# Ledger of designs, part 70: designed miniproteins, single chains, continued (5)

Each design is a single chain, and the fold is of that chain. pLDDT is the mean over its residues in the fold that is shown.

## One batch from the design tools (miniprotein)

Design m18415
Fold by ESMFold2-Fast:
Structure m18415 (fold): chain A 81 residues (1-81)
Amino acid sequence: SGVKEKLEKLRKRNSAYQPFIDEDIKYATEELEKEYGKKYVDSLSDYERVLIVNLKTLEEMGGKKAVEKIKKEIEKLREEE
């Protein structure tokens, strides 16, 4: 439940960030497996997979501020239990 609330906050604070479900999880999994391999990707939650792919996409689009915001929110998610 807390993860969904944080996703909503990320979306509102960064209008360029749009976390999705199902198809986006599948896409993120496939992209990350190509670069890092299945063992690494299997250690990630669906939420983390989508966020990492979005970070890469936003960085490529020149969205450094958006990337920094998402990185900070990932760290907060890791810190909060």
Scores: mean pLDDT 63

Design m18416
Fold by ESMFold2-Fast:
Structure m18416 (fold): chain A 79 residues (1-79)
Amino acid sequence: SSGAATQAALAAAVAAVAGADAPLTVREMLHAVGISDPFNGAAASGVQAVGDRLGEDAVLTGRELAALAGELADQGLAA
C-alpha cells in the first residue's frame, strides 16, 4: 500500500539525517525527505499530510512521523 511505502521511505530519509528517534519538526522532516530522495512523492505527501493535521512546527520523532504518515496514507488522507 502507499501507506507502507510512505512509512518506509520516511524512516530511511529521517534515519539518514537525524536517526530514527531524533525529534524533528515536520518542516525539518520534509526538507530531509527532499534531500534523501527528491523524487519520492509518496514520502513527501505523507509528511505534508502530517503537517496539514498537526502544523509544520509539530515536533515528532522520525518513527512517530513515519507511522502517522503511513496511517494517514492508508486512510486516503495522503496521496
Scores: mean pLDDT 67

Design m18417
Fold by ESMFold2-Fast:
Structure m18417 (fold): chain A 64 residues (1-64)
Amino acid sequence: GALAEAVLNADSRTQAAVAHAMMQAGEEEQARLLGRGVKEGDLELVEKALTGRAREAAEQALAA
């Protein structure tokens, strides 16, 4: 979806901030999956990482 595409097209600083926000939300597994999806350009992996609390944390980080 639009959020996953926004993360993939973001700069490395923004991608790191999103992953950090997900880790702070307690979603370390999803933050790790996001990092892998971003490195590989895998939209499906990024979408899988952006669920529940991890998705909320990512939305907050992108709004900053």
Scores: mean pLDDT 85

Design m18418
Fold by ESMFold2-Fast:
Structure m18418 (fold): chain A 65 residues (1-65)
Amino acid sequence: KTFSVAELARLLGLNSAASLAKLQEMFSLADKDGDGLLSAEELRAVLGTEPNPALSLTAALLANA
């Protein structure tokens, strides 16, 4: 399966422009051809390399606070 920025934003509960911009940066790191899609393997590689996925925790904390 592949994920777009918008799909990942919904799955991670991101609803701010800043969080969406950070998610797009993660996409750029994993998918240099810029088709706007990441495979599960590419997403895993990005998550293993960078702490940026912590934004999903921030969004979840804000949603639950």
Scores: mean pLDDT 61

Design m18419
Fold by ESMFold2-Fast:
Structure m18419 (fold): chain A 65 residues (1-65)
Amino acid sequence: SRREEILRLAQERTGRSVGTALRLVESEEDLALVASLLPAEALQAFRHTVPAELRAALDRIIAAQ
């Protein structure tokens, strides 16, 4: 599934895999799941790969850490 692919990519912990995982996110639920696997620094570094409509949700998740 898309969720399984996103989780696999996030766990690979390379710049390319993390960027791809965040780009594939389609909902705040999937974003929260990926964010739970990554440090805040990685989320901040790859914020630009997140779909524009989900960046506000990402900012809220980072602020809550």
Scores: mean pLDDT 80

Design m18420
Fold by ESMFold2-Fast:
Structure m18420 (fold): chain A 82 residues (1-82)
Amino acid sequence: APTEAELEGAARAASPEAARRAAEALRAGDSEAATQALAAAAGAPGASREDYEGALLAAGAVFAGADEEARERLAEALERAA
């Protein structure tokens, strides 16, 4: 399972708009939309390789069907980044 630090790392990589979209998708149970939003944020100008790798790890956890608690924690972290 992803650590809290990995989930927060993904949130920091997200742009405010992408973070908001990803949080909404996670709460709706749409892991694909959440993964796409996180990947788009990680590819933004100014994102580091480390931010990109963190976003991919968090996206992998979402795609693997992370439990409701883990999804809510990631959604909260993404909303804080927005």
Scores: mean pLDDT 60

Design m18421
Fold by ESMFold2-Fast:
Structure m18421 (fold): chain A 60 residues (1-60)
Amino acid sequence: RNLQLSDEEREQINKIAQEMREKNVFPDYSSVELSLRSLLKLSGKDINLSDEEIQAFLSS
């Protein structure tokens, strides 16, 4: 695994996933992936995300 995310970036992703869980809806991959990519791009990181990495954030 080559992706190193800051605690702040991970917390933002977890917040999105948590909000969807509170609504009794599973977070969709597209919404979480898009949000993560937006955060990474804003922080100056141009990183390709694998499905495994996205799933890890949804399950953490």
Scores: mean pLDDT 56

Design m18422
Fold by ESMFold2-Fast:
Structure m18422 (fold): chain A 70 residues (1-70)
Amino acid sequence: TMEEQVNILSGHVAAQMKGKAPSVTSEQVLDQARESEEVREQLLKFAEELKKTDPELYEKIKTLITRHLE
């Protein structure tokens, strides 16, 4: 689901900040998100909501979503 993909991206960013390697690669996550424009659009919408709860995490996820999923 879109929430799962956003969560995976968030986990990837968090893992990098902690110095740990995630079990899923960025390429795998991006490939899944790019399979459907609907999924991409949902990720962007979810990121918009995320900025209200965690603006710093939103900033990092926004960069990944807008840069790589376009």
Scores: mean pLDDT 57

Design m18423
Fold by ESMFold2-Fast:
Structure m18423 (fold): chain A 56 residues (1-56)
Amino acid sequence: SQLEQAARQLADFGSSLPPDQAGIDAMRAAVQQTAQQLGVSPSTLQRAVSRVLAER
């Protein structure tokens, strides 16, 4: 699904970010923007990202 593909891309993006406040803010912004593009809630997309990370 498009949601699962987006979640995998966001998981990869998150892994490339620094482990500081700037990285947290960048990930939050990316999740919100992607959720808006897909027409889903940010919480739904964040849950999908967490599931992808748990499967690795």
Scores: mean pLDDT 80

Design m18424
Fold by ESMFold2-Fast:
Structure m18424 (fold): chain A 103 residues (1-103)
Amino acid sequence: MVYLVVAVLTPMSKEKEEEFIKRVYELAANNPDVVGVGIFLGEEARAVARAFGLPEDAVMVVMVEAESEEAAKEVGEELRKIAEELGAEVEVRFITPEDVKPV
């Protein structure tokens, strides 16, 4: 099991934000190895970004739970392309179960 964490660093218009969220859910629905999706905004996005060593300036964080690293990478690359089309900068991290355990 692998978590894909995508931090969106660029503020978007409401229409572009809604389009990005819609396309995230569509990507998850089209990949059978995706078992969960979480989208965080505002202060929650910053908290999740900080927890995973991503920039604290994140305006949105998308977390995808995938059964394989290959599925996580495919979703991550598609999300990066979508963000680029919408004019948003993103940083992508792949988190294993070892990385998400509390110390």
Scores: mean pLDDT 79

Design m18425
Fold by ESMFold2-Fast:
Structure m18425 (fold): chain A 100 residues (1-100)
Amino acid sequence: SEELKKLRLEYSNTKDPVERISLMLKMVELILKELKRKGAPESVLKKVEENIKKIQDLLAQAKALEPQRDEPSVRAKIDQLLLQASILLGEAETLLLKVG
């Protein structure tokens, strides 16, 4: 959708990994909205809702680490959370593609 394209552009312009996780969460929430609009099966909607909850948990963890962001080990943990969020977004995008 046009809203997803706007969020992808915002993501590309964002350097902070915590802000990037936040944008990924917004993207998956928009994917859920599009899936509902397209009449996707309940099993697909439930999977995307579970991915949203997982990304919310990852974002909360990343925000909790922010006060120690200057420590290399903490930065590496935040980057790992970003990677996990990107996988969950990719799963949701694949489901949206399959529904049409």
Scores: mean pLDDT 87

Design m18426
Fold by ESMFold2-Fast:
Structure m18426 (fold): chain A 85 residues (1-85)
Amino acid sequence: MEKEKELTRELGKILVEIFKLLSQPEVDKDKIIEYLKRAIEIAKELGNDKLQEVFERVLELVKADKPPEEIMRELARGLTEANRS
């Protein structure tokens, strides 16, 4: 229980950093990829398959050099869907 709360809090901090990086004039793709890989591991540890799939999809968008606005929109949409169950 406490471990799940700590992982959820760490994930929240990672998401803030990802949105912050995506809002920069020059997008640091390597940093975003690093945070997304950590977010995938946290989602896996939490047993949240939907959340893991969202982060994996967003990671592919970053690697494909999609516009930051599209990446942010997809991440926000996916987070809403994963939490909706």
Scores: mean pLDDT 82

Design m18427
Fold by ESMFold2-Fast:
Structure m18427 (fold): chain A 90 residues (1-90)
Amino acid sequence: KPTFTPEERELLRRIFDYLDTDGDGVITPKEVLRFFIEFSIDPELVKEALGLPESVTEEQLRRLLFKLLNYADKDRDGTITREELDEFLA
C-alpha cells in the first residue's frame, strides 16, 4: 500500500476534481495522462489553475501523478471513481 501524507492526499483530490469536469465522480486514465502531459509542458500554469501552494514542487507533483497513473492501469475498465481514489489514499 503506497503511503501518502495529508498534503499529498489533498493534492490528488484537487487533481481528481480538476479532471472530473462534469462532476460525475469518474475520470479515465487517459485524462490523468493528458493532465501529466500538460503539466510537463507548462507546470506553472497548471499549478495556478489548481491553486497549488508555492511549496509544492514539480518533482513532488510528477511523482504523485505517476502513482495515480500506475493505479489507474490496474482497473482495466478505463475509469477511476471518486470512491476508488479515496480507497487508494486510505
Scores: mean pLDDT 70

Design m18428
Fold by ESMFold2-Fast:
Structure m18428 (fold): chain A 62 residues (1-62)
Amino acid sequence: DKAIRIIEAVKKLLKKRGLDAEISYAEIAKEAGLSQATVRRLATNPPREALPAVKKALEELK
C-alpha cells in the first residue's frame, strides 16, 4: 500500500530530523521509493489511516 509507505517514510524522517523538521515531497518520495507526483496526490487526499503527525507534515508541504 503506497499510503502506508508514505506514512512510514514521514515517521522515519520525523524521527531522524525531529518533529519540527520541514519535510519535502522529494524527501518523502525518496524514502518511500515513490514518485513525487504520487506523494503529492496522496497528500491532497490523505488516507483515513494517516496519523495526525503525518497529516500535519503533509499539510505543511502544500
Scores: mean pLDDT 64

Design m18429
Fold by ESMFold2-Fast:
Structure m18429 (fold): chain A 80 residues (1-80)
Amino acid sequence: MIEKIGDATVTFYEDSVKVVADSEDSASLGLQEALKYFNEKEPVLVEVEEDKKVYEGENAEIVVEYDKETKKYIVTAKKK
């Protein structure tokens, strides 16, 4: 299933959610949909790099990235 929120495209798979957005604000909205999908309330930030953050939830791992080549914000949530 594919949903649009702001400029973000949110794609739901059986074991993952992928968000692709042109703006950080829309990527944040897509992240909230991914958290809701996996029933994640307070994921823990475990890694911080330039243009990449990794969060560990109870049910899913969430990666938030900025792709400099495409100038897109990408959020990937995968079931553990």
Scores: mean pLDDT 82

Design m18430
Fold by ESMFold2-Fast:
Structure m18430 (fold): chain A 97 residues (1-97)
Amino acid sequence: EKEKLKKAMEELVRELERVAARSTDPFTQSLLRHAAEQLRKVGEEILKKNYSPEKIKKATEILERGVREIRAHADDPEAVLAAAGKTLTELQKILDE
């Protein structure tokens, strides 16, 4: 279960970095890379805690949904940032319990 969470987090970060690499605007690139770093930090925090399998599964489903949303909107950096922000907010709720 934690392995699936780690993989989903790594996929989400990779997709954000891919969108950033395709952007020609340095400000947009910076925002996307910042979002990737924040998501990596939150994912690592979740992995370090002894959460129930149910909480780990919920966090994994949130990350997998984020990956799908980002892939669906890969040509729209603003939509990608919105999807990343939503994913980050939902993961923070897991940490806040």
Scores: mean pLDDT 83

Design m18431
Fold by ESMFold2-Fast:
Structure m18431 (fold): chain A 76 residues (1-76)
Amino acid sequence: SEAELEEALEKQIEGILEHARAAAEGSEEERERARAILEEEVRGLEEFLKTETDEKLKAIAERLLEAAREALRILE
């Protein structure tokens, strides 16, 4: 259902932000690794959004992209 998809998406976003917060409290190596992963995820989501035509998948990708960008801000 759409409600189940929304719950899964919210949990994924929360996990992304929690992981970034944990990495921010870690070593510089851990922060650099987390930043590299998030930068790659941002690039992948931006490329996906350039070619995707399904509006529901675009909305999901846009929310994940916003979460990844916020996670990168936490690691600054």
Scores: mean pLDDT 87

Design m18432
Fold by ESMFold2-Fast:
Structure m18432 (fold): chain A 71 residues (1-71)
Amino acid sequence: SRVKELIEKAIELEKNDTLDSRSRMSQLVAEIGKMLSADELLKLADELKETSPLLSSMLRVVALAKRERAA
């Protein structure tokens, strides 16, 4: 699954903890956000909150923004 590949890449980028890694992670989160519903993004963020807290936070922000824009 492309979604699974993007998530795995984002988790690895968080471990590297560089400005470049954070920028790339933001791009991957935006792409994941286009592929999943707001509810799916929130569930994913909750699942990752202990292992990848920055990724979890970024996913949550995208999910909430998506909910705000939903008709």
Scores: mean pLDDT 83

Design m18433
Fold by ESMFold2-Fast:
Structure m18433 (fold): chain A 82 residues (1-82)
Amino acid sequence: DREARRRAALEAGRRTLLERLLEVGKEDPQAAALAQEGLDDPARARELLEQAMRLLGSKGTAFAEAMAAAIDEGARVEAELL
């Protein structure tokens, strides 16, 4: 189903961003903890990712760029399935 495939792509993108945050957050234990919690509980992944981005306080970071790329990937998959 197209809707389910798009959702799966967006969830995969969020997982990738959480994994990147975990790598970046090795120097920030609080950010790493939020990323790990999001990987352990995928239902809260979006909320925890947003909290971690706010915690890093960095507009235009590589993390924000990665989020934009994940959103674009989800839109591309949706367009291909339409």
Scores: mean pLDDT 62

Design m18434
Fold by ESMFold2-Fast:
Structure m18434 (fold): chain A 63 residues (1-63)
Amino acid sequence: SIEERKESLQRTIERLEQELKQTQDQLERSKRLGDTGRTRLLQQQVDYLQQQIEEKRQQLQSL
């Protein structure tokens, strides 16, 4: 049903937001340590997670 799909999307968004927070914490630590390679990869992961969250939120709004 539409409601079950909404609930599934909301749970997915919550999991992605938790992963984003953890990745942002790792990114800040990496920046402080001066690890440019790891910082670049973590920034890409943050950007990816933000895009996925936005996409899922848009899907939720279209239901």
Scores: mean pLDDT 90

Design m18435
Fold by ESMFold2-Fast:
Structure m18435 (fold): chain A 94 residues (1-94)
Amino acid sequence: MPSAEEVLEEIKALLEEAYPGLSEEAQALADQFLALLEETVRKLKAGELSEEELKEMWERAGQLADQLLRVLPGPVALRLLELLAEFQKAVKAE
């Protein structure tokens, strides 16, 4: 199973490739979403991530993902859903 950092790099690559074709709203949501996931990985690596904080961050990531899925092209949205499931599994494995 890939690490949380490896899955984050795949999510980042997916969103960066789609980025120039996105609306300003979608770009802002992508920026916020990536910043949240990067902070989650940083805290996970530092051993600073409590169960309560992880739950709150994951709920926020889910809200941003739901908004992104409504503004992303269908194939990009589907791939993001797959990568988010892998990211959640990788974070829980740590």
Scores: mean pLDDT 82

Design m18436
Fold by ESMFold2-Fast:
Structure m18436 (fold): chain A 79 residues (1-79)
Amino acid sequence: EELSNEELKELVRRATREAIEAARRLVEAGRGDLAVETLERWRADYEREKSSLPEYVAEAAGEALEEVEREVERLRREA
């Protein structure tokens, strides 16, 4: 029932890409404000849950967090 460690790493990376893509869709719709909010919500959810992740999954999650933070900064400059 629980995901394997390999599946969990892939899920984290995929979820990150999906969140960024969703944010870019919102920017295309003229909702840059909502795009930033969406990514900030993802970051907050991740920060809340990261302590429960296995150590080696935390590396992939940390990489994902950096990508989200970089995208938020980029969108804020464009908004």
Scores: mean pLDDT 71

Design m18437
Fold by ESMFold2-Fast:
Structure m18437 (fold): chain A 64 residues (1-64)
Amino acid sequence: GPSVEAARAAAEASGERVSPRVATEAGAKHNTGGAGASAWGLAEGRGEDVAPAEELIRAAQKAS
């Protein structure tokens, strides 16, 4: 999977719209039952913008 550095870079790139802190919290909530993924989806276009960063962060955390 991608390194944590790549996940951080993706979160920072998306951070203009979504802060890295919020992206990290969404990833953690997703791991606890998918609540974060649902919340991002409900944000309409925002969910789509954040989804790639969320997946990268989740993959990096899973690899850890």
Scores: mean pLDDT 47

Design m18438
Fold by ESMFold2-Fast:
Structure m18438 (fold): chain A 92 residues (1-92)
Amino acid sequence: AEELALEALRLLAEAAEAAARGDLETARRLIEEAAELVAEAAYLEAKEKYGEKAAEEAAERARELTLALGRAILEAPPEVQREIARKLRELA
Protein backbone atom coordinates (compact mmCIF):
# COMPACT_ATOMS: atom_id res chain seq x y z
CA ALA A 1 0.00 0.00 0.00
CA GLU A 2 2.81 2.47 0.84
CA GLU A 3 4.44 2.03 -2.60
CA LEU A 4 1.10 2.81 -4.30
CA ALA A 5 0.64 5.94 -2.15
CA LEU A 6 4.17 7.18 -2.96
CA GLU A 7 3.60 6.55 -6.70
CA ALA A 8 0.30 8.50 -6.49
CA LEU A 9 2.12 11.45 -4.84
CA ARG A 10 4.69 11.42 -7.68
CA LEU A 11 1.88 11.40 -10.30
CA LEU A 12 0.10 14.31 -8.56
CA ALA A 13 3.39 16.27 -8.46
CA GLU A 14 3.85 15.63 -12.21
CA ALA A 15 0.21 16.67 -12.81
CA ALA A 16 0.76 19.97 -10.94
CA GLU A 17 3.96 20.58 -12.96
CA ALA A 18 2.12 19.85 -16.25
CA ALA A 19 -0.75 22.18 -15.25
CA ALA A 20 1.75 24.97 -14.42
CA ARG A 21 3.09 24.62 -18.00
CA GLY A 22 -0.47 24.80 -19.43
CA ASP A 23 -0.53 21.07 -20.37
CA LEU A 24 -3.98 20.43 -18.90
CA GLU A 25 -4.56 17.21 -20.89
CA THR A 26 -1.47 15.54 -19.38
CA ALA A 27 -2.37 16.95 -15.94
CA ARG A 28 -5.90 15.45 -16.08
CA ARG A 29 -4.58 12.04 -17.18
CA LEU A 30 -2.00 11.96 -14.34
CA ILE A 31 -4.69 12.97 -11.79
CA GLU A 32 -6.91 10.09 -12.99
CA GLU A 33 -3.98 7.64 -12.71
CA ALA A 34 -3.17 8.92 -9.19
CA ALA A 35 -6.83 8.57 -8.14
CA GLU A 36 -6.83 4.88 -9.17
CA LEU A 37 -3.59 4.20 -7.23
CA VAL A 38 -4.97 5.96 -4.12
CA ALA A 39 -8.21 3.95 -4.44
CA GLU A 40 -6.22 0.68 -4.67
CA ALA A 41 -4.06 1.61 -1.64
CA ALA A 42 -7.17 2.50 0.41
CA TYR A 43 -8.87 -0.78 -0.65
CA LEU A 44 -5.88 -2.94 0.40
CA GLU A 45 -5.47 -1.18 3.78
CA ALA A 46 -9.20 -1.23 4.65
CA LYS A 47 -9.73 -4.87 3.50
CA GLU A 48 -7.10 -6.17 5.95
CA LYS A 49 -8.71 -4.36 8.92
CA TYR A 50 -12.44 -4.00 8.13
CA GLY A 51 -13.35 -6.44 5.33
CA GLU A 52 -14.52 -6.27 1.72
CA LYS A 53 -17.50 -3.85 1.90
CA ALA A 54 -15.58 -1.29 3.99
CA ALA A 55 -12.65 -1.63 1.53
CA GLU A 56 -14.91 -0.87 -1.47
CA GLU A 57 -16.34 2.20 0.32
CA ALA A 58 -12.85 3.42 1.35
CA ALA A 59 -11.58 3.00 -2.24
CA GLU A 60 -14.51 4.95 -3.72
CA ARG A 61 -14.13 7.79 -1.19
CA ALA A 62 -10.35 7.95 -1.75
CA ARG A 63 -10.86 8.13 -5.55
CA GLU A 64 -13.50 10.89 -5.21
CA LEU A 65 -11.29 12.90 -2.82
CA THR A 66 -8.22 12.58 -5.10
CA LEU A 67 -10.24 13.71 -8.15
CA ALA A 68 -11.59 16.70 -6.15
CA LEU A 69 -8.04 17.66 -5.08
CA GLY A 70 -6.93 17.28 -8.71
CA ARG A 71 -9.64 19.70 -9.85
CA ALA A 72 -8.44 22.21 -7.21
CA ILE A 73 -4.87 21.87 -8.57
CA LEU A 74 -6.08 22.49 -12.15
CA GLU A 75 -8.02 25.62 -11.04
CA ALA A 76 -5.07 27.06 -9.04
CA PRO A 77 -2.72 29.78 -10.41
CA PRO A 78 0.57 28.47 -11.89
CA GLU A 79 2.57 29.77 -8.87
CA VAL A 80 0.37 27.70 -6.50
CA GLN A 81 0.58 24.67 -8.84
CA ARG A 82 4.42 24.86 -8.69
CA GLU A 83 4.33 25.08 -4.86
CA ILE A 84 1.99 22.05 -4.67
CA ALA A 85 4.36 20.10 -6.95
CA ARG A 86 7.37 20.91 -4.72
CA LYS A 87 5.56 19.82 -1.53
CA LEU A 88 4.29 16.58 -3.10
CA ARG A 89 7.81 15.72 -4.30
CA GLU A 90 9.12 16.27 -0.75
CA LEU A 91 6.54 13.74 0.56
CA ALA A 92 7.43 11.13 -2.10
Scores: mean pLDDT 86

Design m18439
Fold by ESMFold2-Fast:
Structure m18439 (fold): chain A 80 residues (1-80)
Amino acid sequence: MKDAEKGKEYQKRGLKAMAAGNLEEAKEYYEKAIDLYERADPTSLNLANAYFNLATVYRKMGNHEEADKYYQRALAIIEA
């Protein structure tokens, strides 16, 4: 429970950083959110959403290979 709540906090921080154009900071916050969501519930829609957000950050950074990996991880949760 506490890990999922903390994950949501980091995800909100990541979204704020992305809105400010701070892509590296957004990446770090989404990675922290992912770690917490994986520990709380590895099948959660929150985890899938965090993977989509991290994939979007990688795409904006021009790292399309990493973006594809995280999109595939998000889809694996949703399509299961």
Scores: mean pLDDT 84

Design m18440
Fold by ESMFold2-Fast:
Structure m18440 (fold): chain A 78 residues (1-78)
Amino acid sequence: MAGAEHARRETTEFLVEKLGVPEEEAERLAEEAVRSLEDRPRTTAQDVVEAIQLALRLAAERGLISEEEAERAIKRAQ
């Protein structure tokens, strides 16, 4: 639980501060990304990285950022 809250917060901050995604949309994307990872066996550190990567893909799919911007940010988060 504590790890999921941390991953959600870190993902939200990344989307808002680095990509300019609106805070309300960033919160929703972060929650969706973290929720999709809850059923998978992962470390807490990996959960943050994978939540950011998933949120970036979701943001691109919804037109909040371009697919090219998402791909560049995903490579940076690896």
Scores: mean pLDDT 73

Design m18441
Fold by ESMFold2-Fast:
Structure m18441 (fold): chain A 82 residues (1-82)
Amino acid sequence: MDEGLELYKKGDYKKAAEKFEEAVRLNPSFPVIPYNLGVALEKAGDLKKAAEWYQYVADRYPDTPYAELSRKKAEELRKKLE
């Protein structure tokens, strides 16, 4: 988790996404981790994967603040993917 955030702050979004993806598998109950993965993928330009992870947050954690943010992000990215 800390490594992913440090990489994200340094602008290494691709490596940050890799670290967040590992963290999601280890800590599936924490919606902030897959949300951060979506953000890192979006910043890395992997809009398709970012949309998929945002949708995962919306579906898996519907009663959290991250679900509303993720649903909006997934919809916006899918529209941009044409």
Scores: mean pLDDT 81

Design m18442
Fold by ESMFold2-Fast:
Structure m18442 (fold): chain A 55 residues (1-55)
Amino acid sequence: SLIDKLNEEQKKILEDYLKVLGVNSIEEFAKLDSDGDGVPDIEILAKYLKVDLKE
């Protein structure tokens, strides 16, 4: 899955960012995927990562 390509540091940054958005964990973020297959939507994930990595 796309989230498995993130390293430990990126996952930590993503979790910290998601808490600001009111999401409690990466698992909560995965629930945002539209297919319901348990993986996050690629467009949503890319959006969050771009915000984190640019900061």
Scores: mean pLDDT 56

Design m18443
Fold by ESMFold2-Fast:
Structure m18443 (fold): chain A 65 residues (1-65)
Amino acid sequence: SEKKWEELNKKISTLSEKEQEAAYYIADLLAEGVSKEEAIKEAVEKFGISRKLAEEIAEEIVEAL
């Protein structure tokens, strides 16, 4: 849903620059067919964000898709 993507992007804009990069990285992986668990793992390892934040972002992206 385009409206859900707009809401998600607004939420992402309130995050730190590193957390924003991680959110878009998770979105790209999920769009490519990577599993939610693997996308979370890769984002945590690449960006050093908390696993809780990565899980919350991944869930919201899946719902927006």
Scores: mean pLDDT 80

Design m18444
Fold by ESMFold2-Fast:
Structure m18444 (fold): chain A 60 residues (1-60)
Amino acid sequence: MTPETQRRVELSVPATAAATKTRDDLIKQNPPQNDEQFLEIVQQATEAARRALEEQRRRS
């Protein structure tokens, strides 16, 4: 892995983990019936992860 990729992964891992957790929770509560609904869940999880990162960034 390149040094640039390594740094990007280190910065992205918490966001990716949070997004995956949120996505899985949303799927469990409201299973998508089609690909369109699945994409909406992915977008919601991504936005939640983005907000979490902004909050973490503001704290430190």
Scores: mean pLDDT 68

Design m18445
Fold by ESMFold2-Fast:
Structure m18445 (fold): chain A 73 residues (1-73)
Amino acid sequence: SLEEALKRAHEIAGRVLELLRQLDVSELSEEIKEKLREVDKLMEEANKNPSVESFERVAKALEELAKLLEEEL
C-alpha cells in the first residue's frame, strides 16, 4: 500500500539522518554526495506524484545511502 511504502521510506530516512549526525557533512565522499542528490531528486518526484513505486524508489536509494554512510564510519 502507499501508506506502507511511505512508512518504509520514512523509517529508512530516520536511519540515514542518524548516520549523517555522526559525520562531518563538509568531509563526505563524492559518492555519498551524489547519492544524497539522487535521494533529493527522488523525494521531490515522490512528493509531486505520490505512488507506491515512487516511494519504493526513495526507500531503495535511502538504503543504498545508509550502506555508504555505514562504510564511511
Scores: mean pLDDT 83

Design m18446
Fold by ESMFold2-Fast:
Structure m18446 (fold): chain A 87 residues (1-87)
Amino acid sequence: GAAALRALLAGIAEATIRSDEENLKKVKDDYDKKIADTRAQLEKEGASQEEIDAKVKELETERDNAIKFYQDGIDRARADLAALRAA
């Protein structure tokens, strides 16, 4: 019946949201650590502030792109779930 199908689709959407939220947190934590470790390593190697800033900016751009990818996915899945629950 329609109710059973809606429950199944809602469950899939909820699972997608949970998975993407876990991935988003992991991506944030992994990049924050990578940025900190990269900065510390470059400072230890005597890199210029310009070299440190350039590498950090590269990693921050990669992080922001990854965050946006997962956040857009979460937002879409939440909208789909809300529509399923409203029907």
Scores: mean pLDDT 87

Design m18447
Fold by ESMFold2-Fast:
Structure m18447 (fold): chain A 84 residues (1-84)
Amino acid sequence: TAEEREAVVKALDIVADHARSAGDETTAEKLRQLADDVKAGKLTIDQAIDRLDEIYRGLARTNPDLAMHVAAVIVGIRALKVAS
């Protein structure tokens, strides 16, 4: 739904801000681009999860604290999908 998409975009914007505040501008930009693509309808929620899984796998090796924030967003989005 539009409300689910809006919630996903908001969660992505929040974690992107967290990444930027932590000094990871590259990850922040990737997350912000993902939010823009979801907002524009260019990516489905399933495709957004796939992209987040890729970002999470990269971060899990280099920045586990930020990876945990990305993982929380993935879990939240998957919960929204189960509702449909």
Scores: mean pLDDT 81

Design m18448
Fold by ESMFold2-Fast:
Structure m18448 (fold): chain A 68 residues (1-68)
Amino acid sequence: GESEVEAILEEINREGVLLVLQTNKETALQQTIERLEEAIKELEKKGIDASKLRETLAKVKEELQKLQ
């Protein structure tokens, strides 16, 4: 449900911050995109609405494009 989507978004955001600290922003955004795509796939497999994750994915992709 919604709580599961929020938990996934919080985890991905937390992972993204750590990736920036360990690598660079471009690499962190690329890995965040892959993580979001996998999370969307798993949620949709369970019949859970992944609209919030899809919106976040679009924003992350836009940020990556701005760096290139």
Scores: mean pLDDT 80

Design m18449
Fold by ESMFold2-Fast:
Structure m18449 (fold): chain A 82 residues (1-82)
Amino acid sequence: MEEHLKLAEELMKSKDKESQLKGVVGIAHLARERPGSVSVELLKKAIELGEKLLKDNSLSELQKQELELALEILREELERLE
């Protein structure tokens, strides 16, 4: 679990947009599979990065759909914790 969280955080810090997207999606999947495993601070950072990426015209329609789904999962978990 800790390894998957660390990898997702490292991907979010990458300069590569594809890696950043994988990081955000990874955090969303972790939050859904193990509620409470992701901190409120990290959930907020993932949402902010995801929203920034969604404005990027270089993403494919499939990547945008995947990112929109990840953002919904992240927001739902954040609402449960707040």
Scores: mean pLDDT 80

Design m18450
Fold by ESMFold2-Fast:
Structure m18450 (fold): chain A 84 residues (1-84)
Amino acid sequence: APAPPVPPEDWGEAARREAAEAERVATSPLSRRTLRGFADTLVVLGKTEVTPDEVIDVLRERSADDPEAREQLDAVLEQLRAGE
């Protein structure tokens, strides 16, 4: 059943948790480092008035050179938008 869209109160911390799980499944040290940096960035941005969509654009730009990290990041963002 469709639920009304409610942005999470601490979406930055939720995003950090999902990014940490993505880091755990990433196989390369470079991708793990990139995902860790994304998690830290999401925690900081989640404490401001920026929207998740604005953060998504920044993170996509930062992951342009790392396709594994970008794929994992897209999965994290999909989970956040699902409200899980």
Scores: mean pLDDT 61

Design m18451
Fold by ESMFold2-Fast:
Structure m18451 (fold): chain A 62 residues (1-62)
Amino acid sequence: MSMEELKKRGERAIEELVELYREGKITPRQALDLIRMEFEPVDPELAAELVKELEERLRKLE
C-alpha cells in the first residue's frame, strides 16, 4: 500500500470508528486501540496523527 492509500485508509477507519461510537457499538478506548493496532506496525507517525484526530472527534461527540 502506498503512503497515499494508507492515509486514505486511515481517514476511512476514523469515519467508521466514529460511526460505530455514535451507534453505541464501541467505546472510545476500543476505537483508539483499533486505530493503534492497525496503523502503528506500518507507520507509527501516521498512527499517532490518526489517534489524535480520532480522540478530538470523539471528544466533540461527548
Scores: mean pLDDT 81

